# Designed miniproteins, single chains, continued (5), part 32

Each design is a single chain, and the fold is of that chain. pLDDT is the mean over its residues in the fold that is shown.

## One batch from the design tools (miniprotein)

Design m17159
Fold by ESMFold2-Fast:
Structure m17159 (fold): chain A 57 residues (1-57)
Amino acid sequence: SQLAIDLAVRGAGLTREQAEKAVELFKEGKSDEEIAKATGVSRETARGIKRLVEATS
């Protein structure tokens, strides 16, 4: 969702593109590790994005 993307950009210092890609991958059922590998963020950041998506879904 747009809220999850906005929170990821503001909270984790991600680019809009990184945040959008991470949210898309999470919705596809990718793990924290897969999201981290694909977007270049840490696993901790990917897990944070996952929690934001779950909270805003």
Scores: mean pLDDT 76

Design m17160
Fold by ESMFold2-Fast:
Structure m17160 (fold): chain A 66 residues (1-66)
Amino acid sequence: ADYTDAASAAAGAAAHARAGDGRKAEQHMVGNSASGRGDTEAAGRGGRHAYAGDGEKAAQWALESA
């Protein structure tokens, strides 16, 4: 996976998480993250925080997934 694409996806996910759109945030975290078990786990944690209404924590995990 391209680092630039993964970073762009993470930035998009963080923006959606802060806006309160947990579903879109999770999609962006998973869609372009550098594919690997660890990256997928970080994206999953970000998605769970976004659904719980913790947009700031979700944004942190989104950036860490790239």
Scores: mean pLDDT 57

Design m17161
Fold by ESMFold2-Fast:
Structure m17161 (fold): chain A 113 residues (1-113)
Amino acid sequence: HIARGKEAYEQGRYDEAIAHYEKAIEEDPNDVEAWKNLGRVYEKQGRYNKAAKAYEKAIELDPNDVEAWVNLAEAYLRTGDYEKALEYAKKALELDPSNIRALSIYRAAKSGL
């Protein structure tokens, strides 16, 4: 289902991509990649609250996944929740101080406060 979800996502078929990732999660609720991909699709649809919840699940499963922390921070930045964006970008930087995307989100969130 992950491969079919990615194909649907690349073709802009976001509802179909969601269905495939949800199926992957039904088969393995601990599939970090499925949760992260589900978050990315929700972001493309502008459904940032759903995206944040999917990334939060990915982080619960793998709290050292820097990409999941960065994507969570960006989801909150996109909604104007600068405080949460700052908090989660800081977490990404604690795990990887060289992460340029996390640093950019941190600076943008700080400027919005």
Scores: mean pLDDT 86

Design m17162
Fold by ESMFold2-Fast:
Structure m17162 (fold): chain A 83 residues (1-83)
Amino acid sequence: SEYGKKILEAIKNKDEKTLEEALKKVEEETAKEPTPALEELRAVVRRASEKEVEDLTPEEVVEAVKARLKGEEQLRAAARAAE
Protein backbone atom coordinates (compact mmCIF):
# COMPACT_ATOMS: atom_id res chain seq x y z
CA SER A 1 0.00 0.00 0.00
CA GLU A 2 2.97 2.31 0.63
CA TYR A 3 4.05 1.63 -2.92
CA GLY A 4 1.15 3.44 -4.56
CA LYS A 5 1.72 6.45 -2.33
CA LYS A 6 5.37 6.48 -3.34
CA ILE A 7 4.34 6.50 -6.99
CA LEU A 8 1.89 9.34 -6.43
CA GLU A 9 4.49 11.40 -4.55
CA ALA A 10 7.00 10.85 -7.35
CA ILE A 11 4.45 12.09 -9.88
CA LYS A 12 3.59 15.16 -7.80
CA ASN A 13 7.24 16.01 -7.17
CA LYS A 14 8.35 15.21 -10.73
CA ASP A 15 10.98 12.97 -9.15
CA GLU A 16 12.37 11.08 -12.12
CA LYS A 17 14.48 8.76 -9.98
CA THR A 18 11.69 7.67 -7.64
CA LEU A 19 9.19 7.35 -10.49
CA GLU A 20 11.65 5.27 -12.53
CA GLU A 21 12.30 2.97 -9.56
CA ALA A 22 8.58 2.57 -8.93
CA LEU A 23 7.85 1.82 -12.59
CA LYS A 24 10.71 -0.68 -12.75
CA LYS A 25 9.41 -2.45 -9.65
CA VAL A 26 5.87 -2.72 -11.04
CA GLU A 27 7.17 -3.92 -14.41
CA GLU A 28 9.36 -6.56 -12.75
CA GLU A 29 6.49 -7.86 -10.64
CA THR A 30 4.18 -7.81 -13.66
CA ALA A 31 6.74 -9.83 -15.63
CA LYS A 32 7.01 -12.42 -12.86
CA GLU A 33 3.32 -12.70 -12.07
CA PRO A 34 1.21 -10.67 -14.48
CA THR A 35 -2.18 -9.97 -12.99
CA PRO A 36 -4.97 -7.62 -14.08
CA ALA A 37 -4.60 -5.35 -11.05
CA LEU A 38 -0.84 -5.04 -11.41
CA GLU A 39 -1.13 -4.41 -15.15
CA GLU A 40 -3.73 -1.74 -14.45
CA LEU A 41 -1.46 -0.10 -11.90
CA ARG A 42 1.37 -0.16 -14.43
CA ALA A 43 -0.89 1.45 -17.04
CA VAL A 44 -1.92 4.22 -14.64
CA VAL A 45 1.67 5.03 -13.71
CA ARG A 46 2.83 4.86 -17.33
CA ARG A 47 0.05 7.18 -18.46
CA ALA A 48 0.90 9.61 -15.66
CA SER A 49 4.57 9.65 -16.63
CA GLU A 50 3.76 10.12 -20.32
CA LYS A 51 1.32 12.94 -19.64
CA GLU A 52 2.67 16.22 -18.43
CA VAL A 53 2.37 16.18 -14.66
CA GLU A 54 0.85 19.65 -14.63
CA ASP A 55 -2.07 18.27 -16.65
CA LEU A 56 -2.92 15.86 -13.83
CA THR A 57 -4.69 17.19 -10.79
CA PRO A 58 -3.56 15.74 -7.46
CA GLU A 59 -7.15 14.81 -6.63
CA GLU A 60 -7.60 13.03 -9.95
CA VAL A 61 -4.44 11.01 -9.49
CA VAL A 62 -5.21 10.28 -5.83
CA GLU A 63 -8.65 8.95 -6.73
CA ALA A 64 -7.20 6.65 -9.39
CA VAL A 65 -4.31 5.54 -7.19
CA LYS A 66 -6.64 4.82 -4.26
CA ALA A 67 -8.67 2.47 -6.45
CA ARG A 68 -5.49 0.84 -7.75
CA LEU A 69 -3.99 0.55 -4.27
CA LYS A 70 -6.99 -1.44 -3.10
CA GLY A 71 -6.54 -3.92 -5.94
CA GLU A 72 -2.75 -3.88 -5.68
CA GLU A 73 -2.90 -4.60 -1.95
CA GLN A 74 -5.00 -7.72 -2.50
CA LEU A 75 -2.74 -8.71 -5.37
CA ARG A 76 0.49 -8.27 -3.45
CA ALA A 77 -0.92 -10.33 -0.59
CA ALA A 78 -1.84 -13.07 -3.06
CA ALA A 79 1.47 -12.92 -4.93
CA ARG A 80 3.65 -12.75 -1.82
CA ALA A 81 1.62 -15.32 0.10
CA ALA A 82 1.37 -17.57 -2.95
CA GLU A 83 -2.40 -17.56 -3.05
Scores: mean pLDDT 55

Design m17163
Fold by ESMFold2-Fast:
Structure m17163 (fold): chain A 56 residues (1-56)
Amino acid sequence: SGEAKAKERLIERMVRNLKERGVEESEIQDLRARLKATKDLDEFFKVMEEAQIKVG
């Protein structure tokens, strides 16, 4: 679905941003798994907000 594709693009952007900031690979992979497990964009953004991650 378009929503799933949007989530994938946001996750890839987040991964690039976190790697540039020097975040540990294991922490990045854990966050990727959590975000992929979200059922919709509302839950997705809630997880990102709780992790204090901003994807510009």
Scores: mean pLDDT 76

Design m17164
Fold by ESMFold2-Fast:
Structure m17164 (fold): chain A 62 residues (1-62)
Amino acid sequence: GDAEKSAEAAKEAAKKGDAAGAATGGYQHVLISGNREAGRAAAQAGADGDAEKAAEYAVKGA
């Protein structure tokens, strides 16, 4: 439910070039799912400006 919507929101932020928004959405998703490894990967990708990878890690963390 909400996990998939958070990942979709992260993807939309990535399309708009909002790497920080994509990383934040991904991090929120993995906090809910309990997957810390995916959350860290999403945050790192966002910090590197790779919004698409941030969204992809969020989806994989679900």
Scores: mean pLDDT 63

Design m17165
Fold by ESMFold2-Fast:
Structure m17165 (fold): chain A 69 residues (1-69)
Amino acid sequence: DAAAQAAASAAAGAAAGTASGGYSGKFERHLNGVGDRAKAAYEAAVAAAEANTGAEGSKQALDSMKRAS
């Protein structure tokens, strides 16, 4: 539960940080090619969080991610 939230947040943060700091067309092309997979991964993470129905913290994390999206 919490580990899944931390992993999703870390992955999103890393992607944002890399995009911001990288500024490289190579990485941009990679993300473009991985766009469908990134979207699927995000949806899978949301579905996994819902399936876990863990704690109130999971709902708060999802709400934050939705607002960020």
Scores: mean pLDDT 55

Design m17166
Fold by ESMFold2-Fast:
Structure m17166 (fold): chain A 68 residues (1-68)
Amino acid sequence: SGAEAAARAEAALAEAERAGRAGDLKTMHQYLVEAGRYATQALALGDDAAGRRLGARAKELSVRFGLP
């Protein structure tokens, strides 16, 4: 479901932020990719609001921690 995909994206974003705080940019990038895939799946399954919010959050984390 879209809600299930959104929940998986949120979990991946939490791991990405944790990795970013630890300075592990490689692990952070892997989780941001995973979060992006699940956010896109949430959009495809009709959860447009969650997909947009999660995509914006992923970009915010990339900017905050200096990921290219």
Scores: mean pLDDT 82

Design m17167
Fold by ESMFold2-Fast:
Structure m17167 (fold): chain A 72 residues (1-72)
Amino acid sequence: DEARRLLEQARKALAAGDYESALKYAQQALEATPEDDKELRAEALAVMGEAYGGLGDLEKALEYGKKARELL
């Protein structure tokens, strides 16, 4: 519940172009997500990848996007 709410905040920040807030909320969502919830973990990692891309960190954007895909 808390992890999903944080992920929703991360997605809203991402849509608004607030990449720093998107990254912060996605990191908090990942920390609040149980280890066995691979779908939620993958979603949080994907948002982190998009946020890093928006911030111009293409290397981290690629790494986090890959981590998200590998969980599914």
Scores: mean pLDDT 85

Design m17168
Fold by ESMFold2-Fast:
Structure m17168 (fold): chain A 73 residues (1-73)
Amino acid sequence: SVRDPAALEAEVQLALGYALAGIARSMLSQGKFEAAREAIERLRRLAEATPDPEVSRELREVAEEMEKELEEA
């Protein structure tokens, strides 16, 4: 529920994680590899810092996918 502070925090962290992934992908498409790496590092730190294990797992998986895209770029 949007009234549950823990659920709202989890939703905000998940949204921030996906925003960072979107930034990383945009930077990769522009050839800005250092900026993409910084966005991926922020995403990975967010995944490690989040108290919600499901959000942590999902964001870690997204970070791993983005790291692979960076290495293949």
Scores: mean pLDDT 84

Design m17169
Fold by ESMFold2-Fast:
Structure m17169 (fold): chain A 63 residues (1-63)
Amino acid sequence: EKEKAEEYYKKGIEALYNGDLATALDYFQKAFELDPKNGKVISLLIRVELAAKEKNIKTKYKL
């Protein structure tokens, strides 16, 4: 499970790099469920969740 959690974490990072916050959030949630004690995943999940909500609102009105 730890290896699978790391795989999801890496996919989440790649999604962030591509600007896909929704996909990144989904992968980080999956990584968190498999390895809930991983501080890196917890921190990023919180940050991406907050950023996704804020960006979704701003993106709706910016475009």
Scores: mean pLDDT 71

Design m17170
Fold by ESMFold2-Fast:
Structure m17170 (fold): chain A 77 residues (1-77)
Amino acid sequence: LEEVEELLRKAREALRQGDLEKALDYLEEAAKLLKDPATVKLLELARQLLEQGDEEAARFLLERLLTSLEEVLKKKK
């Protein structure tokens, strides 16, 4: 859980800096540690959006996913 929390913190920092690819990488790692296939699928969609150049949609999706994962971790404290 501490590893996932650190990854979510790094993803938040990457999003603040506008580094969507880095944020996606951290969230993918966190989703794998959480063993959440639904989140992995949504991150695949975010990667597709980035590849298509839709940075705005990718950023909003990544931000929503990050917030959702942060809430899941709060409930496991």
Scores: mean pLDDT 80

Design m17171
Fold by ESMFold2-Fast:
Structure m17171 (fold): chain A 64 residues (1-64)
Amino acid sequence: MLEEIQRLIEEAEKAYKEGNYDEAISLLRQAKELVAADPRLTPEEQARMLAYLDEKIAEIEKKK
């Protein structure tokens, strides 16, 4: 699951670079769902990753 989260973030970055903002946001939201559901993450790790993803989503939404 952690490898899938990383791939989604990388795909979102690629979509953002291509100007596909809605796709980038969708991929980051999917990554958030995987983070929230991953029992291998500590509460602190989960909170940090969710905050990071929320910040990236907010930045992309401002570009629309």
Scores: mean pLDDT 82

Design m17172
Fold by ESMFold2-Fast:
Structure m17172 (fold): chain A 132 residues (1-132)
Amino acid sequence: EEALKKRLAEDYLQTGEFYLRLGDYDKAIEYYEKAIELDPENAEAWLNLGRAYLKKGDFEKAIEYYEKAIEIDPENVRAHVNLAEAYDKLGKFEEAIKHYERALKIARENNAPESVIKWLEDRIKKAKEKLS
């Protein structure tokens, strides 16, 4: 029974991702919310819900849901990057830098490709330039 709920939650996540790719953010949100109702500890569901709100321009809700994803999975590089991007869009460059630096630390500890490391370093540099 519990395994069936998790499988259905994964099906809802895939359906939400399909609608997100189509640009139907309202349907993406609906399916991600259904996934979360069945499996509230799924960090990917919270991360994707945040991404859908970011695409709608609701940066405050995006931040809230990315923070929920990080609460569940603190080492999630994608969640820290997405949170940093949301803060950057709000002009909160110090907060953006903090989360890019956290993502960089995790990426280095997990031997991420040099292209990923360099991209994070470049994002930090650009955010720091906005403070000067």
Scores: mean pLDDT 89

Design m17173
Fold by ESMFold2-Fast:
Structure m17173 (fold): chain A 117 residues (1-117)
Amino acid sequence: AVVVTESGGGTFAEGGSATLSGKVSGIDLAQSGVAWVGVAPGRPPVTLAALSNDGSARAFAPTVAGRATISADWAANTAYLHLSNLQREDTATYYMVVLPAAGGAAVYGPGVPLTVV
């Protein structure tokens, strides 16, 4: 089974920074795409950042473009979302999503809450 363990959430000051991480077991991240999805209170899910399995392609939602960095440590099977210049609108539960390149269903992490005050 594929298991995602997420960390890095909590309560942060506006203008600060946060790094969310997701460690994966049961699949090689180097053979998978990675995305981070945010679910703000009362809002639909938004894909905030995405990274291809070879690291060659990155995409960011307009709301976080210029403030977000997505990266992976392929050997450690861990992906990261770094958010700088935090805004109150960044308050959400963040889900790491694993997208197997060989096919199959997307695997979602359990979600990590982040609050900006």
Scores: mean pLDDT 84

Design m17174
Fold by ESMFold2-Fast:
Structure m17174 (fold): chain A 96 residues (1-96)
Amino acid sequence: YDEALRAGGEGGRAAMEAAAAGGGAAGAAAAGIAGVGGGVGAGIYARRGDAEKAREEARLGGEAAAEAAEAGGASEEEAERAREAARRAAERAGEA
């Protein structure tokens, strides 16, 4: 559980940094929050042995991070970086 929370935090930070690179602080913060959610969700389902739901949570976290970044004024490229950063961090949480 603590590993999932840490991975979520790392994913949130990575998504926030990616969104901030050309966007604004609000978009970065929103992307970070979405990334954390995805990581936690993925970790919880992985702990239950539900690898498919863990992967789905990772995907949803990435999508949420991209949408939050775009809503905050990030470009499509910045939103895509936020999506990938959050999704990868959430997937690592689910695999650990």
Scores: mean pLDDT 63

Design m17175
Fold by ESMFold2-Fast:
Structure m17175 (fold): chain A 68 residues (1-68)
Amino acid sequence: MSESQEIARLIGRAFAEGARRPVEEAVQWGLDRAKEILGPEKAEELKPVFEGAARMGQLARELDERFK
């Protein structure tokens, strides 16, 4: 698996975790996995991407809950 494919999988998982957890916890989960796979420097650069993905996941869950 290439680095790009690993990043894509981590982003998708961060979205899914954001739908289940607080955004900060979902982002930290994504960063921890990225540090193990890509190293800490690359994980730090990806932090804004994981933040966006996790927030979108949480927003999707919250919007679904709000609509009646």
Scores: mean pLDDT 78

Design m17176
Fold by ESMFold2-Fast:
Structure m17176 (fold): chain A 79 residues (1-79)
Amino acid sequence: EERRREQAEALAVTANVLRFIGDLIQEEIDAGKEITPELKKEFEERSKKFLKDVVANPDPESIERVLAHLERLEAEREK
């Protein structure tokens, strides 16, 4: 059980970081802005800060969401 929670925690961190990066990129695209090297650097800096914050303070709700997602994925594969 603890190993499953550790995996969910690691996946939650990874998923949250990827979602954060994706949202940043999408917001700039939706605003009609070109993704320049400067914006990429800003995205990377903000993503690194977000990663550090999430690793230092894992959000229990994010972990539970990942656990629920894994359970749904497992159930769907069992069809």
Scores: mean pLDDT 69

Design m17177
Fold by ESMFold2-Fast:
Structure m17177 (fold): chain A 75 residues (1-75)
Amino acid sequence: SDAEKLARINELIDKAEKLAEELKKLGDYESAKKVEELVKQARRARSQGDYDAALEKAEQAVKLGEESLKKAKEE
């Protein structure tokens, strides 16, 4: 349902924002900006009722954040 999609979108946005914050703490401002841009795109799609696009962008934001944190910890 759209309500279930919306709940998932909100969870992913919150997770992505926390990942961007952690990236900033590690000094990876470039990756943090990219994650924040994907979060902005997810929020815009959500505001337009395009929950599929919002979900896709939110998932991309989380994936990028997780991959960037892994790389930052390896360097």
Scores: mean pLDDT 88

Design m17178
Fold by ESMFold2-Fast:
Structure m17178 (fold): chain A 59 residues (1-59)
Amino acid sequence: MERYRAVEDIVATNSNELSLKKGEEVELLKEIDDRYWVVKSLKTGEKGIVRKEKLEPIK
């Protein structure tokens, strides 16, 4: 189970993207490509696309 944390505030620019606050934890659901992932917020349960460079792995 791959878990990540937002390194900064992320603002969704369309309905397919997920907004996150710095420090929010997400679960990786699917890698779209080398830049974009589908993740699920562990706080809200919402799913959406984020840039993977804005996430850091949780040990």
Scores: mean pLDDT 81

Design m17179
Fold by ESMFold2-Fast:
Structure m17179 (fold): chain A 73 residues (1-73)
Amino acid sequence: MKEAIENVFKAATALNNGNYDEAIKYAQKAIELAPEGSPLRAAALYVLSQAYRGKGETEKADELEAEANKILG
């Protein structure tokens, strides 16, 4: 749990700095560590979505955002 939270923070920090490849790396790690269906997994998926959107991969970003939204309700 703690390691998953740490990776979400690292991903969000990288995203805010425009470091999309770093954001993808940490968000993917957070997804691997977060329990399925958890709000933490949804947060990691959302950060991953925003990182792909920053890279111009809008279709992939939309798919990941939809997956995060399914977890949140």
Scores: mean pLDDT 85

Design m17180
Fold by ESMFold2-Fast:
Structure m17180 (fold): chain A 61 residues (1-61)
Amino acid sequence: REKVREAAQRLNDRIAEAKRKGDELMKKYPEVEDLARRAAASATLADHYIEEIKKKVEELQ
């Protein structure tokens, strides 16, 4: 269970970095804006589920 929490935190950090890079890419290359926007939306959704997993792991303790 601790491994799940640690893995979720590492993934969350990577998602935050990916959101930042996606935003920069959108500004630099307008032609990929739609793809970058979809990637950012997917990262946001993943972040939400990671927080739910952390919460459930704590509740089951």
Scores: mean pLDDT 70

Design m17181
Fold by ESMFold2-Fast:
Structure m17181 (fold): chain A 89 residues (1-89)
Amino acid sequence: DEAGRLLVRAAELVLKAIEAAEAGDEFEAEENLGLALILMALVRKYYGDNPAAQKAIDLLEKAIEALRAGDLEKAKKLAEEARKLAESL
């Protein structure tokens, strides 16, 4: 499934952003988040009627919110859940 492949990549980018934030590299964190948001937007545009894809996007949005709030553990857990869900698509 193409939606699943795009969302796996988006989740991997969010996880890279979390690793960059843990290392104090805010520029690398924002770069990876920007790429993830582009992939999420593409899936929403072309696969927005897929409930499982929408659930994975919702998990990634919550992961990004947690990351921006500084809750790196919650962000990582949500991004890993999104990746596993996307792998099942």
Scores: mean pLDDT 87

Design m17182
Fold by ESMFold2-Fast:
Structure m17182 (fold): chain A 80 residues (1-80)
Amino acid sequence: EVEKRIEELKKEIEKLKEEIEKLKKEIEELEKEIEELEKDPSKVLKLIATKLRKIGLEREIELLKEKIEKLEKEIEELEK
């Protein structure tokens, strides 16, 4: 049942897209926190930690995008 596998892959892609959207919103909140932390020199350690967290989330989005590309390629192969 090729159609059932394609449907499952499409659902997984949609879940990954929703996860990316959630991570983007978290990055936006971290960017606001970074801007506030940059105004206070006494919070340099928290600023560094927050910037590292943002980098980690950006990396996670990149990995999720790569996973989506692989799933889309699997769908293309199944549609042949």
Scores: mean pLDDT 85

Design m17183
Fold by ESMFold2-Fast:
Structure m17183 (fold): chain A 60 residues (1-60)
Amino acid sequence: MAKEAAQAYLNGDLEKAQKLMSELVKGLSADKANEIIGAFLEGANSGSVEKAAQGIEDAL
């Protein structure tokens, strides 16, 4: 899930990235979801699928 969302985001498929991130954070509180999304975007801005996925894992 995390790697697939990161790959979609980096490929410019924002709709798919949004859908996958929504599924990933679905059961979480708003505060926790925002933390995960922030970590994901920080990692994605590095241009690395691995760093974006790590950001999600570290925030979970």
Scores: mean pLDDT 75

Design m17184
Fold by ESMFold2-Fast:
Structure m17184 (fold): chain A 86 residues (1-86)
Amino acid sequence: MKVIIEVINGTPAQYMAALALGVDLELQGAKVTVEVKGDTLIVTAENVSQEGYDAALALAQGLEADGAEVTIRQEGDTLYITIKTA
């Protein structure tokens, strides 16, 4: 599976959470690429395990509970998560 996480105009905590997930996914065998475009952090993970996919969804749900604006979209085998400061 593929996971793409975009943090747009995020808080330091939101950026750190996305980066920490990227590190965890890479340790699980995913190919992770991190890119910064202005105020947007993009974490792209390829060959994500089911456990990694579940961890990405848990991150999205946790940040939404903490007040972030979170959008989750599935296209084929790719999970897109967009996180914005509310």
Scores: mean pLDDT 86

Design m17185
Fold by ESMFold2-Fast:
Structure m17185 (fold): chain A 64 residues (1-64)
Amino acid sequence: KEAILEEMKKLVEEELKDNPELAKKVIELIEQGRGDAAASLLLNNGYDELAKKLGELWKKYLES
């Protein structure tokens, strides 16, 4: 589980380097156990592919 959380946080930090405020909010939602809300926040900000990748990782995290 921990490895998947680190992978998700790293993905968000790398893909959102130009938007650190959004990256911080997404990571906070992941750490609060709100991965679905984190993916929705990305979708609402136009990061459709990143939201899809994060959603798949979150599903794997929950199934672990």
Scores: mean pLDDT 81

Design m17186
Fold by ESMFold2-Fast:
Structure m17186 (fold): chain A 61 residues (1-61)
Amino acid sequence: MSVRERAEELVRRLEAALRAGDSEGAAETLAELQELMDANPEEAAYFSELLDEMVRRLAAE
């Protein structure tokens, strides 16, 4: 699995947890995502894009 594939999986899990009101699941997934980001600083722009897209989806009604 590539770093980008793992990032996409974690962002999907985070979005699902946030939509479900699962604070513990959201915190755990965010911690895993942060660890992945810290290990892969060269992909920082890609992580920012994924998170921005997630936030836009959550804000859309």
Scores: mean pLDDT 82

Design m17187
Fold by ESMFold2-Fast:
Structure m17187 (fold): chain A 87 residues (1-87)
Amino acid sequence: SMKEKLLKLAEELDELAKEYEKQGKLEMAEIARLGAEALRAAAEGDVEKAKELVREAMEKAVEAGLMTEEEGEEAVEKWTKMLEEAA
């Protein structure tokens, strides 16, 4: 089911966040955790909350210099569309 797929991806992002924390990459760990929370919100049918969390994750990625503002905007649009279609 879609809910099971979203929850599995959230677990994978939580594990990725733990790996980043172990390496001292705290900003990447926070971004991964926001992504996991977004997937859990989507799995519960809270698309609005999921979209908000995706925006927060991409804004932090831009602030951390991991992507440009343009790349962040494109990522938010792509993820927002996928989350809306998955609900």
Scores: mean pLDDT 81

Design m17188
Fold by ESMFold2-Fast:
Structure m17188 (fold): chain A 95 residues (1-95)
Amino acid sequence: NIEIRDVSFGPGDTLTVEFDGAKLTVKASSDSPSARELAGRFISSFEKYQYGLSFEVVSPDDGAVTSFEAEAEVDSEEAEKQISEVLNERSKELE
């Protein structure tokens, strides 16, 4: 189970990425309407690398408090390895 924390885009803003080997979960919370956009940019980076992931929005921002959760199933060992490598790099250094 890999979890990335401390990706902060502002005071009170949080982005958590968790990977359990089969499911990639992205959670964002913010006091501003930008939480969904920031989570979307993160999701788009994985899609841009063409890992074949299809993210399903579990808890969309309903306009009251900006919280966003999306998850994708990873059913390819090759995609699992690539995602684990990217997440491990991101959890240590954003370089």
Scores: mean pLDDT 56

Design m17189
Fold by ESMFold2-Fast:
Structure m17189 (fold): chain A 93 residues (1-93)
Amino acid sequence: MIGELLTQAGDAFLKGDLEKAIELYIKAAELALKEGDNTSASEAYVNAGNVALKNEDYEKAIELYEKALELDPSNVLAKENLELAKKKLEEKK
């Protein structure tokens, strides 16, 4: 079930439907949390953050990566992408 939502979110992202991709990744994360799967929830929040980052919504990307790291503090990709989003936000100011 979570895998299907992640696949649909990825498809929306590839089609350029960024808002739908973010919504589907967040739904996947929420479902994973209800099932006690913090790893899948963290990955879904990372993917939502990646879409926000591509959309240049750096503040939303930061929020989503921070949620991912709360669930999985050892997620190196989430930590690196959080730092990237913070750097891009500073460059935009």
Scores: mean pLDDT 84

Design m17190
Fold by ESMFold2-Fast:
Structure m17190 (fold): chain A 55 residues (1-55)
Amino acid sequence: KEFEKRIEQAKITLKSLGVSDEKIEEFVKRLKELYEQKGYISDRELLRMLLEALD
């Protein structure tokens, strides 16, 4: 549930910055895949993915 809250906050941030819904969906999909593979997402990895979504 804490992981889902992190995703929702990241989605709100990206949407407020004008990122398209399509890019936000791709971002969420990649975060979920990484979490399933690693069992966690570091703050550094999350930041990198947020920056990639802004490009």
Scores: mean pLDDT 78

Design m17191
Fold by ESMFold2-Fast:
Structure m17191 (fold): chain A 79 residues (1-79)
Amino acid sequence: MIFESLEEAIKAAKEKADIVVIYSKNDLRDFLKAVILSQVDPNLKIAIIALDFKEEDLEVLKRTLKALGINVVDIYLVK
C-alpha cells in the first residue's frame, strides 16, 4: 500500500500490527530494531513503513526481510 503521508501510513499499520517500524534506506536503526525484535518474539506482528523507497526497491526489501526471517504483516510505502 502506498501513502502520500507518514501519518496515514502509521494509522493503517497500527490497525494490523503490534509494532510499527519506520525504515529508511538512509537510516538502519529502526530496521535493526525489527531484526532484534523478530528474534526475541517470533509471534510479534511487525509492520514496516518504508521511507525514501521507490516501488522497484520494495521488491528487494521484501526479499531481504524474508531472507532474514522477519515476519512482517505488511509493508507500507510513503512517497
Scores: mean pLDDT 71

Design m17192
Fold by ESMFold2-Fast:
Structure m17192 (fold): chain A 58 residues (1-58)
Amino acid sequence: MKAKKIIVTSDGKLFVEGEDGRVYEVLEIKPDGTVVAKDLETGEIVTFDARNAEVVYE
């Protein structure tokens, strides 16, 4: 899935917003720009392409 935004929080947590409009908690950022993230409601692990994602600071 493509990442729309990477959200950086003041407490040091990272989140990714997918093209589906859902927010996932970042577990790992790979050297190639692939982001591994978890849906906090379902527990599903999803991989994102973050190369063109907007970075947002809360």
Scores: mean pLDDT 79

Design m17193
Fold by ESMFold2-Fast:
Structure m17193 (fold): chain A 75 residues (1-75)
Amino acid sequence: AEALAAQALALARQGLEALKAGDVARGEALLAEAEALVAEVAAVADEELVARLHKELGELMAAEREAVEAALAAA
């Protein structure tokens, strides 16, 4: 469960970096993969780990929104 949570966060960070680079399609794909792993963690992990993962993803998603808006404005 912890390994899947760490992988989900790593994919979310990679997705955000792709969005910052202007690669919206890759960024969205990586974030979708991260969300799929979050669902797997939720199925096998305790609520505390899931809550921690959601908090960190929420922070990354806030940054993602700004990066997507910037990339779309540049496109």
Scores: mean pLDDT 73

